# Designs tried in a protein design run: designed miniproteins, single chains, continued (5). Part 81

Each design is a single chain, and the fold is of that chain. pLDDT is the mean over its residues in the fold that is shown.

## One batch from the design tools (miniprotein)

Design m18809
Fold by ESMFold2-Fast:
Structure m18809 (fold): chain A 102 residues (1-102)
Amino acid sequence: SKLDEVLKQLSEKIDELVSYNTEEALETLKKILKEFEKFLKEQGYVPETEPEPVPGASELEKLKGKVLTYAQTLASLNTEEALKLLEKALKEAEKKIEELNS
């Protein structure tokens, strides 16, 4: 589905963004997470499961886990609004990667 394709692309871009290990990557992931949390709260939805902490994981890796968990939750809603939010997050991640490679 288009949702599954966007989710896959977002996961790949988040992996790339985290690999740079920058403050800008951290702030971008925090922004995406807040937008996802706001949307899910407005829908009356609370995420069922926090990702398990990875021993020795960096703050970036922990934040990546949360963002991907919320992204999967958004995809499972199968709504146009969730799709648009995932596409927005993908564009924000792609833009930051481009800026970091400049």
Scores: mean pLDDT 77

Design m18810
Fold by ESMFold2-Fast:
Structure m18810 (fold): chain A 110 residues (1-110)
Amino acid sequence: SKEELMRLNLELGAAAVSIAALRWSMGRLEDPAEQAALAETVLREVERAIALLRSTGDPELEARADQLAALAAQLRAAVAAGDFAGARALLGRLLGLLNDATALVHKKAL
């Protein structure tokens, strides 16, 4: 329904704001353990967004969820390798894709 899509749009928008704040915080940290902890917090938010997009059964939104899942896997690998510069770049790509998914949900709700 339109109401379900509007709720999804608000939840995805809130996740995007949270991820953006965590990405900026990560860029100011020098301790690798603190950067890894922030990355894990971001990954939990991304996993929630993926689950919400997949719950719609919409093929276009499921495709966006698959793209988010692939980037999340790359982020996990970068963090495991200690590549926090690469992790921050991947966070930027995740945020962009999440914003695109949110815009698509909004268009479907109209």
Scores: mean pLDDT 82

Design m18811
Fold by ESMFold2-Fast:
Order: sequence, then C-alpha cells, then structure tokens
Structure m18811 (fold): chain A 94 residues (1-94)
Amino acid sequence: SKEEAELERLGRYVEALEEMIKKHNIKDPALLEALKAAREAVEKARAGEATVEEAQDALLRALAAFSRTHAGTPIEEELFARLQEISREIRAAE
C-alpha cells in the first residue's frame, strides 16, 4: 500500500540519519533528540499507535536540525544523496 511504502521510506530515512551521525561522530544534542523522536514516531506509526503524518513531521524536524548545523557541507551532500537513493529504490519496488 502507499501507507506501507511511505512508512518504509520514513524508516529508511531515519536509519540513514542514524548512520550519518555514527559515521561522522555527530554529538549535536538537538539533532540527537530530534532523531530519537523521529525513530519513536516511525515505530509507533508502524504499530498503529501514531499517524504517518506524525512520523513525517518528526522526520522533517530531524532533517531541519541536521541542516541547521550541516547546510552546504559534504556531510549534508552525502546524506541527501543517500535519501535520494532510498526514495528511488522504494519507488522502483512499488
């Protein structure tokens, strides 16, 4: 379904952010809190305990927090390239 595809996309985007944080040893407390909230929102939405819209909103906040400290950097380029790859793979699987 479109909802299942969207939840898969959101989950993989959260994983990509988590991987970037680990890989680049990012310790921004605001970003870490926003990412934790995004992970929780996606997991709750998958369990039917939250809406897809709530998960989308939480992820957008995490991406905004990432961009506040990494705008125009190679790290942001690496993240967005990975997000584009994920989006393409999900679209191809539909």
Scores: mean pLDDT 88

Design m18812
Fold by ESMFold2-Fast:
Structure m18812 (fold): chain A 91 residues (1-91)
Amino acid sequence: LLERVEELAKELEKKLEEIRKKDPELAEKLELLILAEFERIWRNSPNEEEFLEKVAEFLEKLLSMSEEELKEYVKKNEKLIEEAREKMRKS
């Protein structure tokens, strides 16, 4: 499962790099949302195995989404993005 998560993370990084070339603001917001979602999954997972399974599902979902769907995902989660940005600023 860990190897699968690592493979998916590499594919997502490539996708984010392509998005950054076209829309750097969208890429930044997606990175903040991904961090916020990983924190949420971690807090709501009773063990490491379940955490990795949920992370893999989340990464697969993001990889399946079009750029248009990713823009909608960001729009729906603007509050989480602002909260994540504030946390990173204070760290």
Scores: mean pLDDT 79

Design m18813
Fold by ESMFold2-Fast:
Structure m18813 (fold): chain A 106 residues (1-106)
Amino acid sequence: MARVEEARAKMAEAIAAGDPEKAMEYYARAIALALLEEGIVDEEEAREVERIVYETLLLLYENEDNPEFLKKAQEEIEAFAKENADAPSSSNVALLIAELARRLLE
């Protein structure tokens, strides 16, 4: 929908401008909004997805050589996965967050 499209456009602008933090912010928002629009998550879950994705991406990018920040990112991903274990919609969200983290490390 329009909000997802706007977030994706702003992400592309940030990438072109060489602003990785802003790109990660809009990427997290686009993912959360897309999941909300598809009915995979509710509004509260969408807010948590945006927060976890953004914090994870930011920590991995800014502090890849800092083991404490990497540990925090791993703990947030693991906590989200555990909280949403055995819930069909939430399992998809956890898998998507894991995939986003993998792409950053690759």
Scores: mean pLDDT 67

Design m18814
Fold by ESMFold2-Fast:
Structure m18814 (fold): chain A 63 residues (1-63)
Amino acid sequence: KKEEEEFKKKIDEINKKVKELSTQADNLRAQGKDDEASTLEAERQKLIEEAKKLVDEYINKKK
C-alpha cells in the first residue's frame, strides 16, 4: 500500500514537470526561441521515458 502511494506520487511529480516544460517550450516558441524550446522538449521526452520505465518496473514488481 505504501509502495503504491510512493509510485503514484512519483508519477504525479513527473506529469507536473512534463506539463510545466510543455508550457515553457510553447512560450519560448512564441518568442521565436526555437532552439531553447527544443531543449525543453528534449527534457520533456526524457521525463516521459522515465515515467514509462517506472510504470514497467511497477507492473513487473506487482506480478
Scores: mean pLDDT 80

Design m18815
Fold by ESMFold2-Fast:
Structure m18815 (fold): chain A 72 residues (1-72)
Amino acid sequence: MMSASDQVAQTLAEALRTQDRASAIEKAKEVAKKLGATVELVEGENPVLRITDPNGITLDIPLPQLQAAVAA
């Protein structure tokens, strides 16, 4: 009962905690390809990462616009 979209979303959220936004997006794309899903960056007033499962289920994940801080 797990969906590919949920797995990609969790991977993106975890990557955003430890990596830069750009790197997190690349990792999400790589995982999505492996699961047969597609990932598209949708520009606009509120940029989102759109994930489409092989079953046609679409999930939009809002992207942070704030600068990433690097800690030790």
Scores: mean pLDDT 71

Design m18816
Fold by ESMFold2-Fast:
Structure m18816 (fold): chain A 93 residues (1-93)
Amino acid sequence: MVEEEIKFYEELLKKARKEIVEDKVPVEEAKKKMLEEAKKNKLKAVEGLIAAEMDPEAIPEELREKLIKAAEEGNEEEALRVAEEIAELLEKK
């Protein structure tokens, strides 16, 4: 499960970067497309990762710090758990 979600996120991030650099798609539009793809696949953790990467200012500092720490420690399960929490928080607002 964890590996599939991370791989999907990485593929979306690469696609968004290519669209921004090569096709000159606005960053906001590329971000929206990534979020829509994550939502279609019902991958809440991936949705949270995209939100944290593309719009860190919308994420509470405490959750951003937890996500960074989990990533630095290589704790993929904790990183995805925190990402899901981020997605749920943004959905409630």
Scores: mean pLDDT 74

Design m18817
Fold by ESMFold2-Fast:
Structure m18817 (fold): chain A 95 residues (1-95)
Amino acid sequence: MKKELLQQSIDNMQQGVDYAKKGDFEKAQQSILEGIRNMDKAGVKASSKEVAEITGLILRAIGDILDGDTDGAVKSMTDLRNLGTKLVNKHLESL
């Protein structure tokens, strides 16, 4: 169950990046948020520093979307996916 949720979280974050590349920021946001929820359900813990990094990337993505900077939004979502994947892999190695 936890391992399945961890894989789903990675898949959801990747889907978020793919939707952002297509300009579908509503689905991109939904997919990223679902990935984060699945990480939380799986018991992935983030340090205060890692939480700050996640928050910073989310705020950058929102700012880029509001500014109409599609490339910037895709980059921020890609960085968020990469950080999420790193947290998932670190958690898997600790199990």
Scores: mean pLDDT 81

Design m18818
Fold by ESMFold2-Fast:
Structure m18818 (fold): chain A 60 residues (1-60)
Amino acid sequence: SEEVRRIIDEVNKEPGTSYERGQRLYERLKPLNVSRSVLEEELSKANITSGARSNILKKL
């Protein structure tokens, strides 16, 4: 979705580690209650490791 993409774009600009950006993504995406398929597609564009991405998907 457009909102998910905006959040990912904003977090990708943040300094720090993939872990830190992953935590920020989780915090911002959790309240949106987005479908798993949309999350999987959009998180593939996030500047984080595959491990961090998997951790977010498991928690959401």
Scores: mean pLDDT 79

Design m18819
Fold by ESMFold2-Fast:
Structure m18819 (fold): chain A 85 residues (1-85)
Amino acid sequence: AKRVAIVASPNPRAIEIANLLGEALRSQGYEVTVIVRDGDPAELAARAGRELGADVAIGISVDDDGTVHSALAVGGEVVAEATSK
């Protein structure tokens, strides 16, 4: 199984999304660590990948208007960023 880190902003919706995604990935055989940290999701994903030795790291934040910001890092490098409602 590959290691995945998910970093959620300290927003209840971001934490909920991170936990749901973590459960989905664990059901596929991934070893998932979910942590809550304040900061830019892309920077936090890249850092978590490097510090935790995660193959993949995902950063998630949610704005007051419900906009979700997400970032994907592979091998400690940011490879994708997205914004959705």
Scores: mean pLDDT 84

Design m18820
Fold by ESMFold2-Fast:
Structure m18820 (fold): chain A 68 residues (1-68)
Amino acid sequence: MSREERLALEKKRIDEANKVLQEAFEKMRTVSFDEAVKLFDEAAKIIPTYAKAMKNQVDALVKALNAK
């Protein structure tokens, strides 16, 4: 696979994972936290590194909200 093709595919996969993660945030407000966690796990299957970074950010936000 060429470097240019790899970059285009990676960007497409990141965009797909981003959409799933945005749906997970919406679900956290309407459904249980458990269902949102399942959606984060699905995003991790698409791009594990990206999903892990996003989960770390969500965890930090939850901690910040609990601290105030």
Scores: mean pLDDT 65

Design m18821
Fold by ESMFold2-Fast:
Structure m18821 (fold): chain A 68 residues (1-68)
Amino acid sequence: SLLEKLKKNFEAAVKTIEAETDPAARETLLRLAAAEYRYLQEKDPEIAKEVESSLPEDVLKAIRAVEA
């Protein structure tokens, strides 16, 4: 399903962010993830809510911090 693909994509993005040792590259990855999440919130709040509930809390916090 679309939700499963989105969850898996975000899980992969999380692992990539966690493995990234360059702060500048890590911030770029977080900005991209934050922009994607923001787009989902604007276009489909229900899907965004489901994705939000499936993400680890620390990752969601980091993505939201970039949005702020």
Scores: mean pLDDT 72

Design m18822
Fold by ESMFold2-Fast:
Structure m18822 (fold): chain A 86 residues (1-86)
Amino acid sequence: MPMSVQEALNEGLQLVYELAKKYDPELLPLIEAATKMPAHEVAMLVAELLKEYYKRGLVSKEDVLKALQAAMELLMNPDMKVEVKL
């Protein structure tokens, strides 16, 4: 089934949080603070962090593309009702 924007955002956010816990724990306060931001800004941060983890071989290209697509959809539809879950 095609993943919803909310599912893609929260899957990416959870993945970034778990990777930061293991490899970059100094990023945890930034990620937690980001959950208070508008959903499109959270999605942009998640996409950028997943790009960095992709460069380090820790995530798939598909994970990055899903996050980028969710960010684009939220940026084009900022009134979309999306629940950010950490």
Scores: mean pLDDT 82

Design m18823
Fold by ESMFold2-Fast:
Structure m18823 (fold): chain A 82 residues (1-82)
Amino acid sequence: SEEDDRFLERLADRDSLFATVEQVDDTHLVLLVYDPKERRTFRLELRVWEDPDGRTHTEILSREEVPDLEAARREMERRLAA
């Protein structure tokens, strides 16, 4: 949605760091995002698609705050790995 697009634009404007943890398919992925200004890490599950005008849209399927990037990575490993 436009609100989700604006949320991600704001994170980019704050020099946030983005790391892909899992790409489920070409349009569905899981990201870790670190905001250095607030020292917060988010785990985002996203759907990404392109409209007929060539604009990329992003929908946030889930958003969860995690303590830090290393802790978030360990949590994702526990949830995704056997």
Scores: mean pLDDT 70

Design m18824
Fold by ESMFold2-Fast:
Structure m18824 (fold): chain A 77 residues (1-77)
Amino acid sequence: AVEAEVESVEVKKEGDKATVTVTLRIRNLGDAPFDGTIEVTVEVEVDGQKVKVTFKIHVRLPAGAEVYETVTKTVKL
């Protein structure tokens, strides 16, 4: 089993756009290597508006391995 945990979320508003930066802790808790894409959706509130942002991250993790990944996405409000 692969688990992704959101460690931090940072939001920067710039006009009609928001830049969302997420730090993820990704762990392969299984007995086999993992090679695949994980999808993480975070909901942030910007200027009173709720925005859902989905990140797709490709990871390759040996059994029992852990990685920290920082991903950034800019969304239009």
Scores: mean pLDDT 84

Design m18825
Fold by ESMFold2-Fast:
Order: sequence, then C-alpha cells, then structure tokens
Structure m18825 (fold): chain A 78 residues (1-78)
Amino acid sequence: SMKDKLKAQLDKATAKLKPILGDKYPDVQAIAKTILDYQTNLSDKDVEESIRDSIRFLHGFGIIDEETYEKAIKKLEE
C-alpha cells in the first residue's frame, strides 16, 4: 500500500540520522509516523517534512539539544 511504501521510505530516511539522534531516534521516528498519518496526499517531500517537524518538536521541548538539532537538520537537507 501507499502507507507501507512511505513507512519504508521513512525508515530509510531516518536510518541516516540514527548516529546523530542516538537514543532520541525512536521518538523522532514515532512522531514523524504520526504526522504522516494526517496527510491525504503523500510524497517523498512529506516524509522529509514529517522528520523535520518531529525534530523541531522534540528540540522545542528540550528533548534534543541544539547541537544534535543542527546536525540532524543539515543531514536531512543533504
């Protein structure tokens, strides 16, 4: 299904961030998946945006520090 393909794409995209996010990786992945569940028209850009939004959310709540946030966003943006 489309959702299964996007979940696989999310897993691949977040795998590159795992060394940067460390123990926060599962939290980012869970929030990004939740964001994608609200989308009606899904694309690869929506996957990246869901990851970016989840990182920003966790940083805003002090769960991810500034250095980890900056490194993760740069890695996500290529």
Scores: mean pLDDT 77

Design m18826
Fold by ESMFold2-Fast:
Structure m18826 (fold): chain A 118 residues (1-118)
Amino acid sequence: MLVAAPAAPLPVPGAPDPKKAPSTPLADIAEALGKPVVRVLNGGRTVLVGVPAGDFEGLRRAIEEALALARPGGTIVVLAQTREDAEAAAEALRELGAEIVSVEKSGDLYVVVARRPE
């Protein structure tokens, strides 16, 4: 409450945001928005999915969308906040006919890599 008038804090739009200056992981963006986020790269060769923790219904819908947007043989990468979300993502991908390439922890995130069949 006592930072409303100083010239230096967060009202300066040109100042670098030290928490956002490195690219925020897609999973953190999904958590902040409260919903899954899907990003298509390289004309559907790669599709990224970020999911908020514990939203298994939204996760499944985002994976269905990602598979529809991925080209045949394309790669789908799911970025999850928890191991349980990553395992749910891998299961949904298998049920929808995708091949699981890997499920691994990368930094503070769990990464599921799958391939859409040709």
Scores: mean pLDDT 70

Design m18827
Fold by ESMFold2-Fast:
Order: C-alpha cells, then sequence, then structure tokens
Structure m18827 (fold): chain A 65 residues (1-65)
C-alpha cells in the first residue's frame, strides 16, 4: 500500500539524520496513528524497517510505546 511505502521511506530518511533513536520512535508512533493504519499494515512497516536497518532497527523499535 502507498501509505506503508511512504511511511517506511520517511522513517528510513529520519533514522539516517536522527539525533536519537527515541526521536525516530516518537515520529513513527505519531505517523502510525495519524495515517490510521491497520494492525496488519503497522506490522508490514515494522518488518520492512527491520529488513532495511537490520539489527540497528531493534534499538529504536524497542522505544515504541
Amino acid sequence: EEKVDELVEEILKRYEKAVSHQEVADFLSKKLEELGLTDEQRERVIERLKEALGPHAESFLEELP
């Protein structure tokens, strides 16, 4: 879905420039709520981020509420 693709790209761009992983986690959490994604779509976003960032993804995903 377009929203999932756009969110993943924005988060990856944010992660590259982020001062802290908490900043990325907060932004992701906010966007997941704003976009009204289903639980299935949220899981796809998380899986794609893990694939792109590898073990580094775990550090900011642990910061998600």
Scores: mean pLDDT 72

Design m18828
Fold by ESMFold2-Fast:
Structure m18828 (fold): chain A 73 residues (1-73)
Amino acid sequence: SIEELQREVRELARKVYENWDVLPKEEQEKVLKRLEELSKKLEAAESEEEIKKALEEAVEVLREIVELIEKAK
């Protein structure tokens, strides 16, 4: 459901925020650009289906960022 996807995005975003300083500055800049692109996609989504797809993409991107953080530790 959209609600479950939103919850997962919030949890993943929290992990990224709490571990932000673990990432090198170059990686921080790349991550911010990716998050900006995701924000634009979510803002452009008008239908429930488009919102769901944008949230699914956000989950995938945030999971990749969490993996980058784990590798940097």
Scores: mean pLDDT 82

Design m18829
Fold by ESMFold2-Fast:
Structure m18829 (fold): chain A 66 residues (1-66)
Amino acid sequence: SEADARRAAEAARRAADAGDGAGGATVSWNQYKGGHVTEEGARAGAEAARAGASGEEVQRLVLDGA
């Protein structure tokens, strides 16, 4: 669901910001879906989620980084 994508992106961002880096962000995101996550992707996805982006767009940003 879109709410699950938003929750996962925010958890990944918190892990990255806590100093767990891309590895921590990836582990957090993998509670929801697979894939590798960069710190930039986690932050971009979380910001998009707060702005009301779709779950698909949040997932795209988390996995692609920007």
Scores: mean pLDDT 79

Design m18830
Fold by ESMFold2-Fast:
Structure m18830 (fold): chain A 103 residues (1-103)
Amino acid sequence: MASALLAASLNIPGRTPVVLVNSEEEAEMARTVAKLLGVDIEIVARDPEVAEKLGVPSAKEITEKMKEYIEKYGIDEAVKKLQEDGYRGITKEDLEALKKSLE
């Protein structure tokens, strides 16, 4: 299981934290904690069925887009294109981690 709010714990100024959730209950908890902390968050669901119910991207959808953009454009351009697509919480470090996991 991915730890909820792990991205928020990095506390990078100017970055919208991406929170990976496994259930609707985790998404509700993440939104509640974000309100308490006064931060904005982007929610991503691991399960495509949960993603559909919440109206948020699935981790698989984002991962496949990340792979496609890295392959076609390289990491720096892939970050730029993903942010233009609305995935503003995705950083160069996230793409570097994904590329390393594929090796």
Scores: mean pLDDT 69

Design m18831
Fold by ESMFold2-Fast:
Structure m18831 (fold): chain A 68 residues (1-68)
Amino acid sequence: MDEELEEAVKLAEKALGIKLTEEGRKKLIEQLRSKYEEFKDKEDLYLEAIRLAAQLARDEPEKVIAKD
């Protein structure tokens, strides 16, 4: 579980060209974990990770280190 969530976070960072702070990564993992039972498959998990990471970067930019 935790390894899958960490990989989803890394995929989201790569897809968006960003790097999350420790606080940002922790928050994203917590949000994904709370919704884990709602995911139909790993692709659904990855898409939600990208969506939430993009939302986090927009709403709480202090939790993101922009790579440009």
Scores: mean pLDDT 77

Design m18832
Fold by ESMFold2-Fast:
Structure m18832 (fold): chain A 93 residues (1-93)
Amino acid sequence: PLVLSFPLKLIKEYMENGNYEKAIKMLEKLLERTRDIDPLEAGFLHLLLGQAYDKLGKKEEAIKHYQRALELFRQVGDEEGAKLAEENLKKAE
């Protein structure tokens, strides 16, 4: 069985070690294969995708994922997550 917590741990390790391409690949696979994903979890995955694309200089992709994260966090009333997405979106010029 696919355990969501295990992929997220590996993704965080890739992000911390600057391996953004591997993080993106795993994040996209999680979003693609996860049915009925919790909006809060989806928001977090999009935030991480935005951060990874931003670090690679792919600003257009980063902006799209930050916008999706912001929408999802607002949908569930996660003010802290929404603020983080807004701050990252503002920096991705």
Scores: mean pLDDT 80

Design m18833
Fold by ESMFold2-Fast:
Structure m18833 (fold): chain A 84 residues (1-84)
Amino acid sequence: SMAAEVERRRAEAEAFHARLVAARGADAVSLLEAERDGGRLLAVAARDAGGSQTEVVARFRAAFEAGEKGPLTAIAADPADRAL
């Protein structure tokens, strides 16, 4: 069901966020949520080590329409973030 997919994506996003918080500190990591027509998007944004730049490092999407994209897209700017 769509509810089950949304909960699975939320769990994936929260697990990724928690691991990043453990590695980088809670003040350097944000979990973002937005609902839009056709789906829900969760994103994790992280500040680079020692810097003030914030980047989206992972997106977790549950689509309400029949779609072509996989359930998880990770966009990591730092190779260390990919290792988490």
Scores: mean pLDDT 54

Design m18834
Fold by ESMFold2-Fast:
Structure m18834 (fold): chain A 95 residues (1-95)
Amino acid sequence: MELLERIEEAEKEILERLAAQPTSDEVLLEAARVLEELLVAAAESKDREVIEKTIEMIDRLIAFLRSLPAPSPLRDQLIQGLEDARALLEEMLSE
């Protein structure tokens, strides 16, 4: 699926940008926007493989965000949003 390639590329770009500018609100907001679009697309796909890969991506992104030395309300909100999305996607896999 084209969506699997989009997930892999988006993860790579987000990780690279956050590593370069971990305190940038602009980078965090752009990451949140891209992730929201991917999460919606993954849920709408109803494709088990897409949903599973999206959960894997979420787990890696949460771990990376928590490792950043720069605490930010936007970072914490993004982590919470990712945790909430992960729970919803896991529920979809149980169906």
Scores: mean pLDDT 80

Design m18835
Fold by ESMFold2-Fast:
Structure m18835 (fold): chain A 88 residues (1-88)
Amino acid sequence: SSLEKLEAKIERLEQEIKDIEAKYGAILTPQEKADLRAARLDVEEARRYLEKAKATGDINDYLKAQVFLIAASAGVFLIKRRIQRKLA
């Protein structure tokens, strides 16, 4: 289902954030740590709206979960690009 696919994407991003914190946390600047925290907050909001969508069936809650997931994904992508640039 669309909800199962969205949940799988949220779970993958949650794990990716944890992996970045575990592997690269020591080399992140204060600004990069702040950006990673912002991405974590966005994925937490995506999770919250996903759970609301599961409970209510409201398309607006589903769409909000997708918006926060897109924002979190963009944030993580930019952090990964900065890390790759430092390690090159």
Scores: mean pLDDT 89

Design m18836
Fold by ESMFold2-Fast:
Structure m18836 (fold): chain A 100 residues (1-100)
Amino acid sequence: MAIEKALKKLDELIEKAKHPELKKYLEELKEYLENASEEEIKEAEELAKKEKLSDTATGLVLALLSKLKKEGLETEEKKEEFLKKEDEKLKKIADELRAL
């Protein structure tokens, strides 16, 4: 249930995003979320609740972004791709997600 809501929210955020780079980042995050393990999803949900993020779906997406940046529980190749491409944009992405 939570992952389906997060995927729908990501689609909505992709449509609302103004910059092509932001859209691409959200699309990559959607692929990451689709491949995330149940354990990682639960940890992201717990982080979202602890941090009192906007709503359940947005909170889950934001928690996954934060977790990927700090801990990198996914495969090294996915972690490396996000760190190289989006390290400078992660703060802007978080602010954009909260604003939407």
Scores: mean pLDDT 57

Design m18837
Fold by ESMFold2-Fast:
Structure m18837 (fold): chain A 82 residues (1-82)
Amino acid sequence: DYLEKLYRLLTKLEKAVSDNKPAEEIAKILREIASLPFLWARQIAIDLARKYNDPVLLELADQLHKDIEELRKRREALLKKM
């Protein structure tokens, strides 16, 4: 269940942040969240990466945001043709 996996990953992320794990480890958890087939899970990963305010996580947030923006632009282009 992808929703159950999301909740487990969020718990792992919360623990990693509380344990002051390196940004690279936090980024790996955020990438796993972003890989779930929900756009809102990717948005959660972006928001959390930006909130942590670390250069590695900010770069990850920018990469994930670009993917969402490209998808949004493609959807808008299709809607204009209809």
Scores: mean pLDDT 76

Design m18838
Fold by ESMFold2-Fast:
Structure m18838 (fold): chain A 64 residues (1-64)
Amino acid sequence: TLTVDEQRVVRVVAALPDGAVMTEEEIAKRAGVSRSTAQRALDRLVKAGLVERTEEGYRKGPLA
């Protein structure tokens, strides 16, 4: 079960166009959470396959 902050973060990433990459800072801003909260949420969502970490930032994962 996703927390409220994880749901906010995944919603931002899920709304990205295919192939679009967004930085942790921009995701935090759009989700309305702190950078540290976004980092923790993104780490969990990457493990769940909902988000993919790239060298430039984050994009939709294979299970999104």
Scores: mean pLDDT 82

Design m18839
Fold by ESMFold2-Fast:
Structure m18839 (fold): chain A 93 residues (1-93)
Amino acid sequence: SELLEALEFALSQPEEFWLELARQFAEKYGLDLTDEELEQLARQIRGTVAQLLELLQKGHSLEEILSKFGPEGREEVLWLLETILAEYKKSLE
């Protein structure tokens, strides 16, 4: 699965990868964050991605996992997955 490969790729990346992803997320949602809040968001995003990979590896479907989020949470998770997949594809070029 290309998605599983992309998530494994992301989780192998250094802290700077997650800080940049958190910055892009903050810009997308209009969040004015301090450096400490940005670091906290980066940790939360990484934790969410790690849990998502674990659930997918255990045989849960993406739709099942997303069904546990509200509409805003679903949109946020989908944006994160699409952004990670795009970065993974760029890494292959």
Scores: mean pLDDT 86

Design m18840
Fold by ESMFold2-Fast:
Structure m18840 (fold): chain A 99 residues (1-99)
Amino acid sequence: SSEVEKLLEEAKKLIEEAKKSKDPQEVIKLSNEAIKLADEAYKLAVKNNEDIELQKEALELRLEAAKLKMENAENLKELLEAIGEILRAIGDLFDLELK
């Protein structure tokens, strides 16, 4: 729980830093780091049978960072990678709702 919460707080911090940046490449870099931390938090929360709310929060942060990455994509490859991350996060959220 403490480690999950720590990962979620670091992901939130990276997302807030990304939102303040006017450099698309910095936004993408920070968003990728936030996605990684949020995904680690999600996997750890699932493994530890943590509260569904923590699992959902991790997936929502992953989705928010992926959307931010999409908004700052400068080429087709970056755009498609961001869309892929959005679809994966939505799929995981859908699976969580069905449990």
Scores: mean pLDDT 88

Design m18841
Fold by ESMFold2-Fast:
Structure m18841 (fold): chain A 70 residues (1-70)
Amino acid sequence: SVMETLVRAARLYAASLGHLLSDEEAERIAREAVERALKAGAVTEEDLRAGRLGLLGPFVAAAVREHLAR
């Protein structure tokens, strides 16, 4: 699923920064990234349905960085 892919992306990105995310943290980050990207107009519901998840990469990375900064 889209969420499973984004959760994996969040975990991999956090791991690259030396951090381990819990399942709950990774799911929250993935959900926040999707919501922010849709609100910003960077992705559409059609993009998500088509599996164009690469468009979410910067949003996942930003959400991970924000989470780890606090």
Scores: mean pLDDT 83

Design m18842
Fold by ESMFold2-Fast:
Structure m18842 (fold): chain A 85 residues (1-85)
Amino acid sequence: SKEKEALKKAAEEVDKGLELVKEDVKKGGELAIKAISNAGSMSTDRKVRQDLTLIGIRIRKATEEGADAAKEEIAAGKAYLESLI
């Protein structure tokens, strides 16, 4: 389905964000947040949209704390997206 395809693509982009965090925490976080936001915009499930919005907020805050915090929240976001596929 279009939604499953979008979720898979979002998970791949979140994974790229996770790798990028090692070199640039802000850019890695931004890439992950963009992927999470895109997945949310393609979902028709209100609960899934709310969960993805909260995940994006958590990644943003973690990015301000540093690389380790950012990695944990980005990894949690990836796991959430994979749980929907």
Scores: mean pLDDT 87

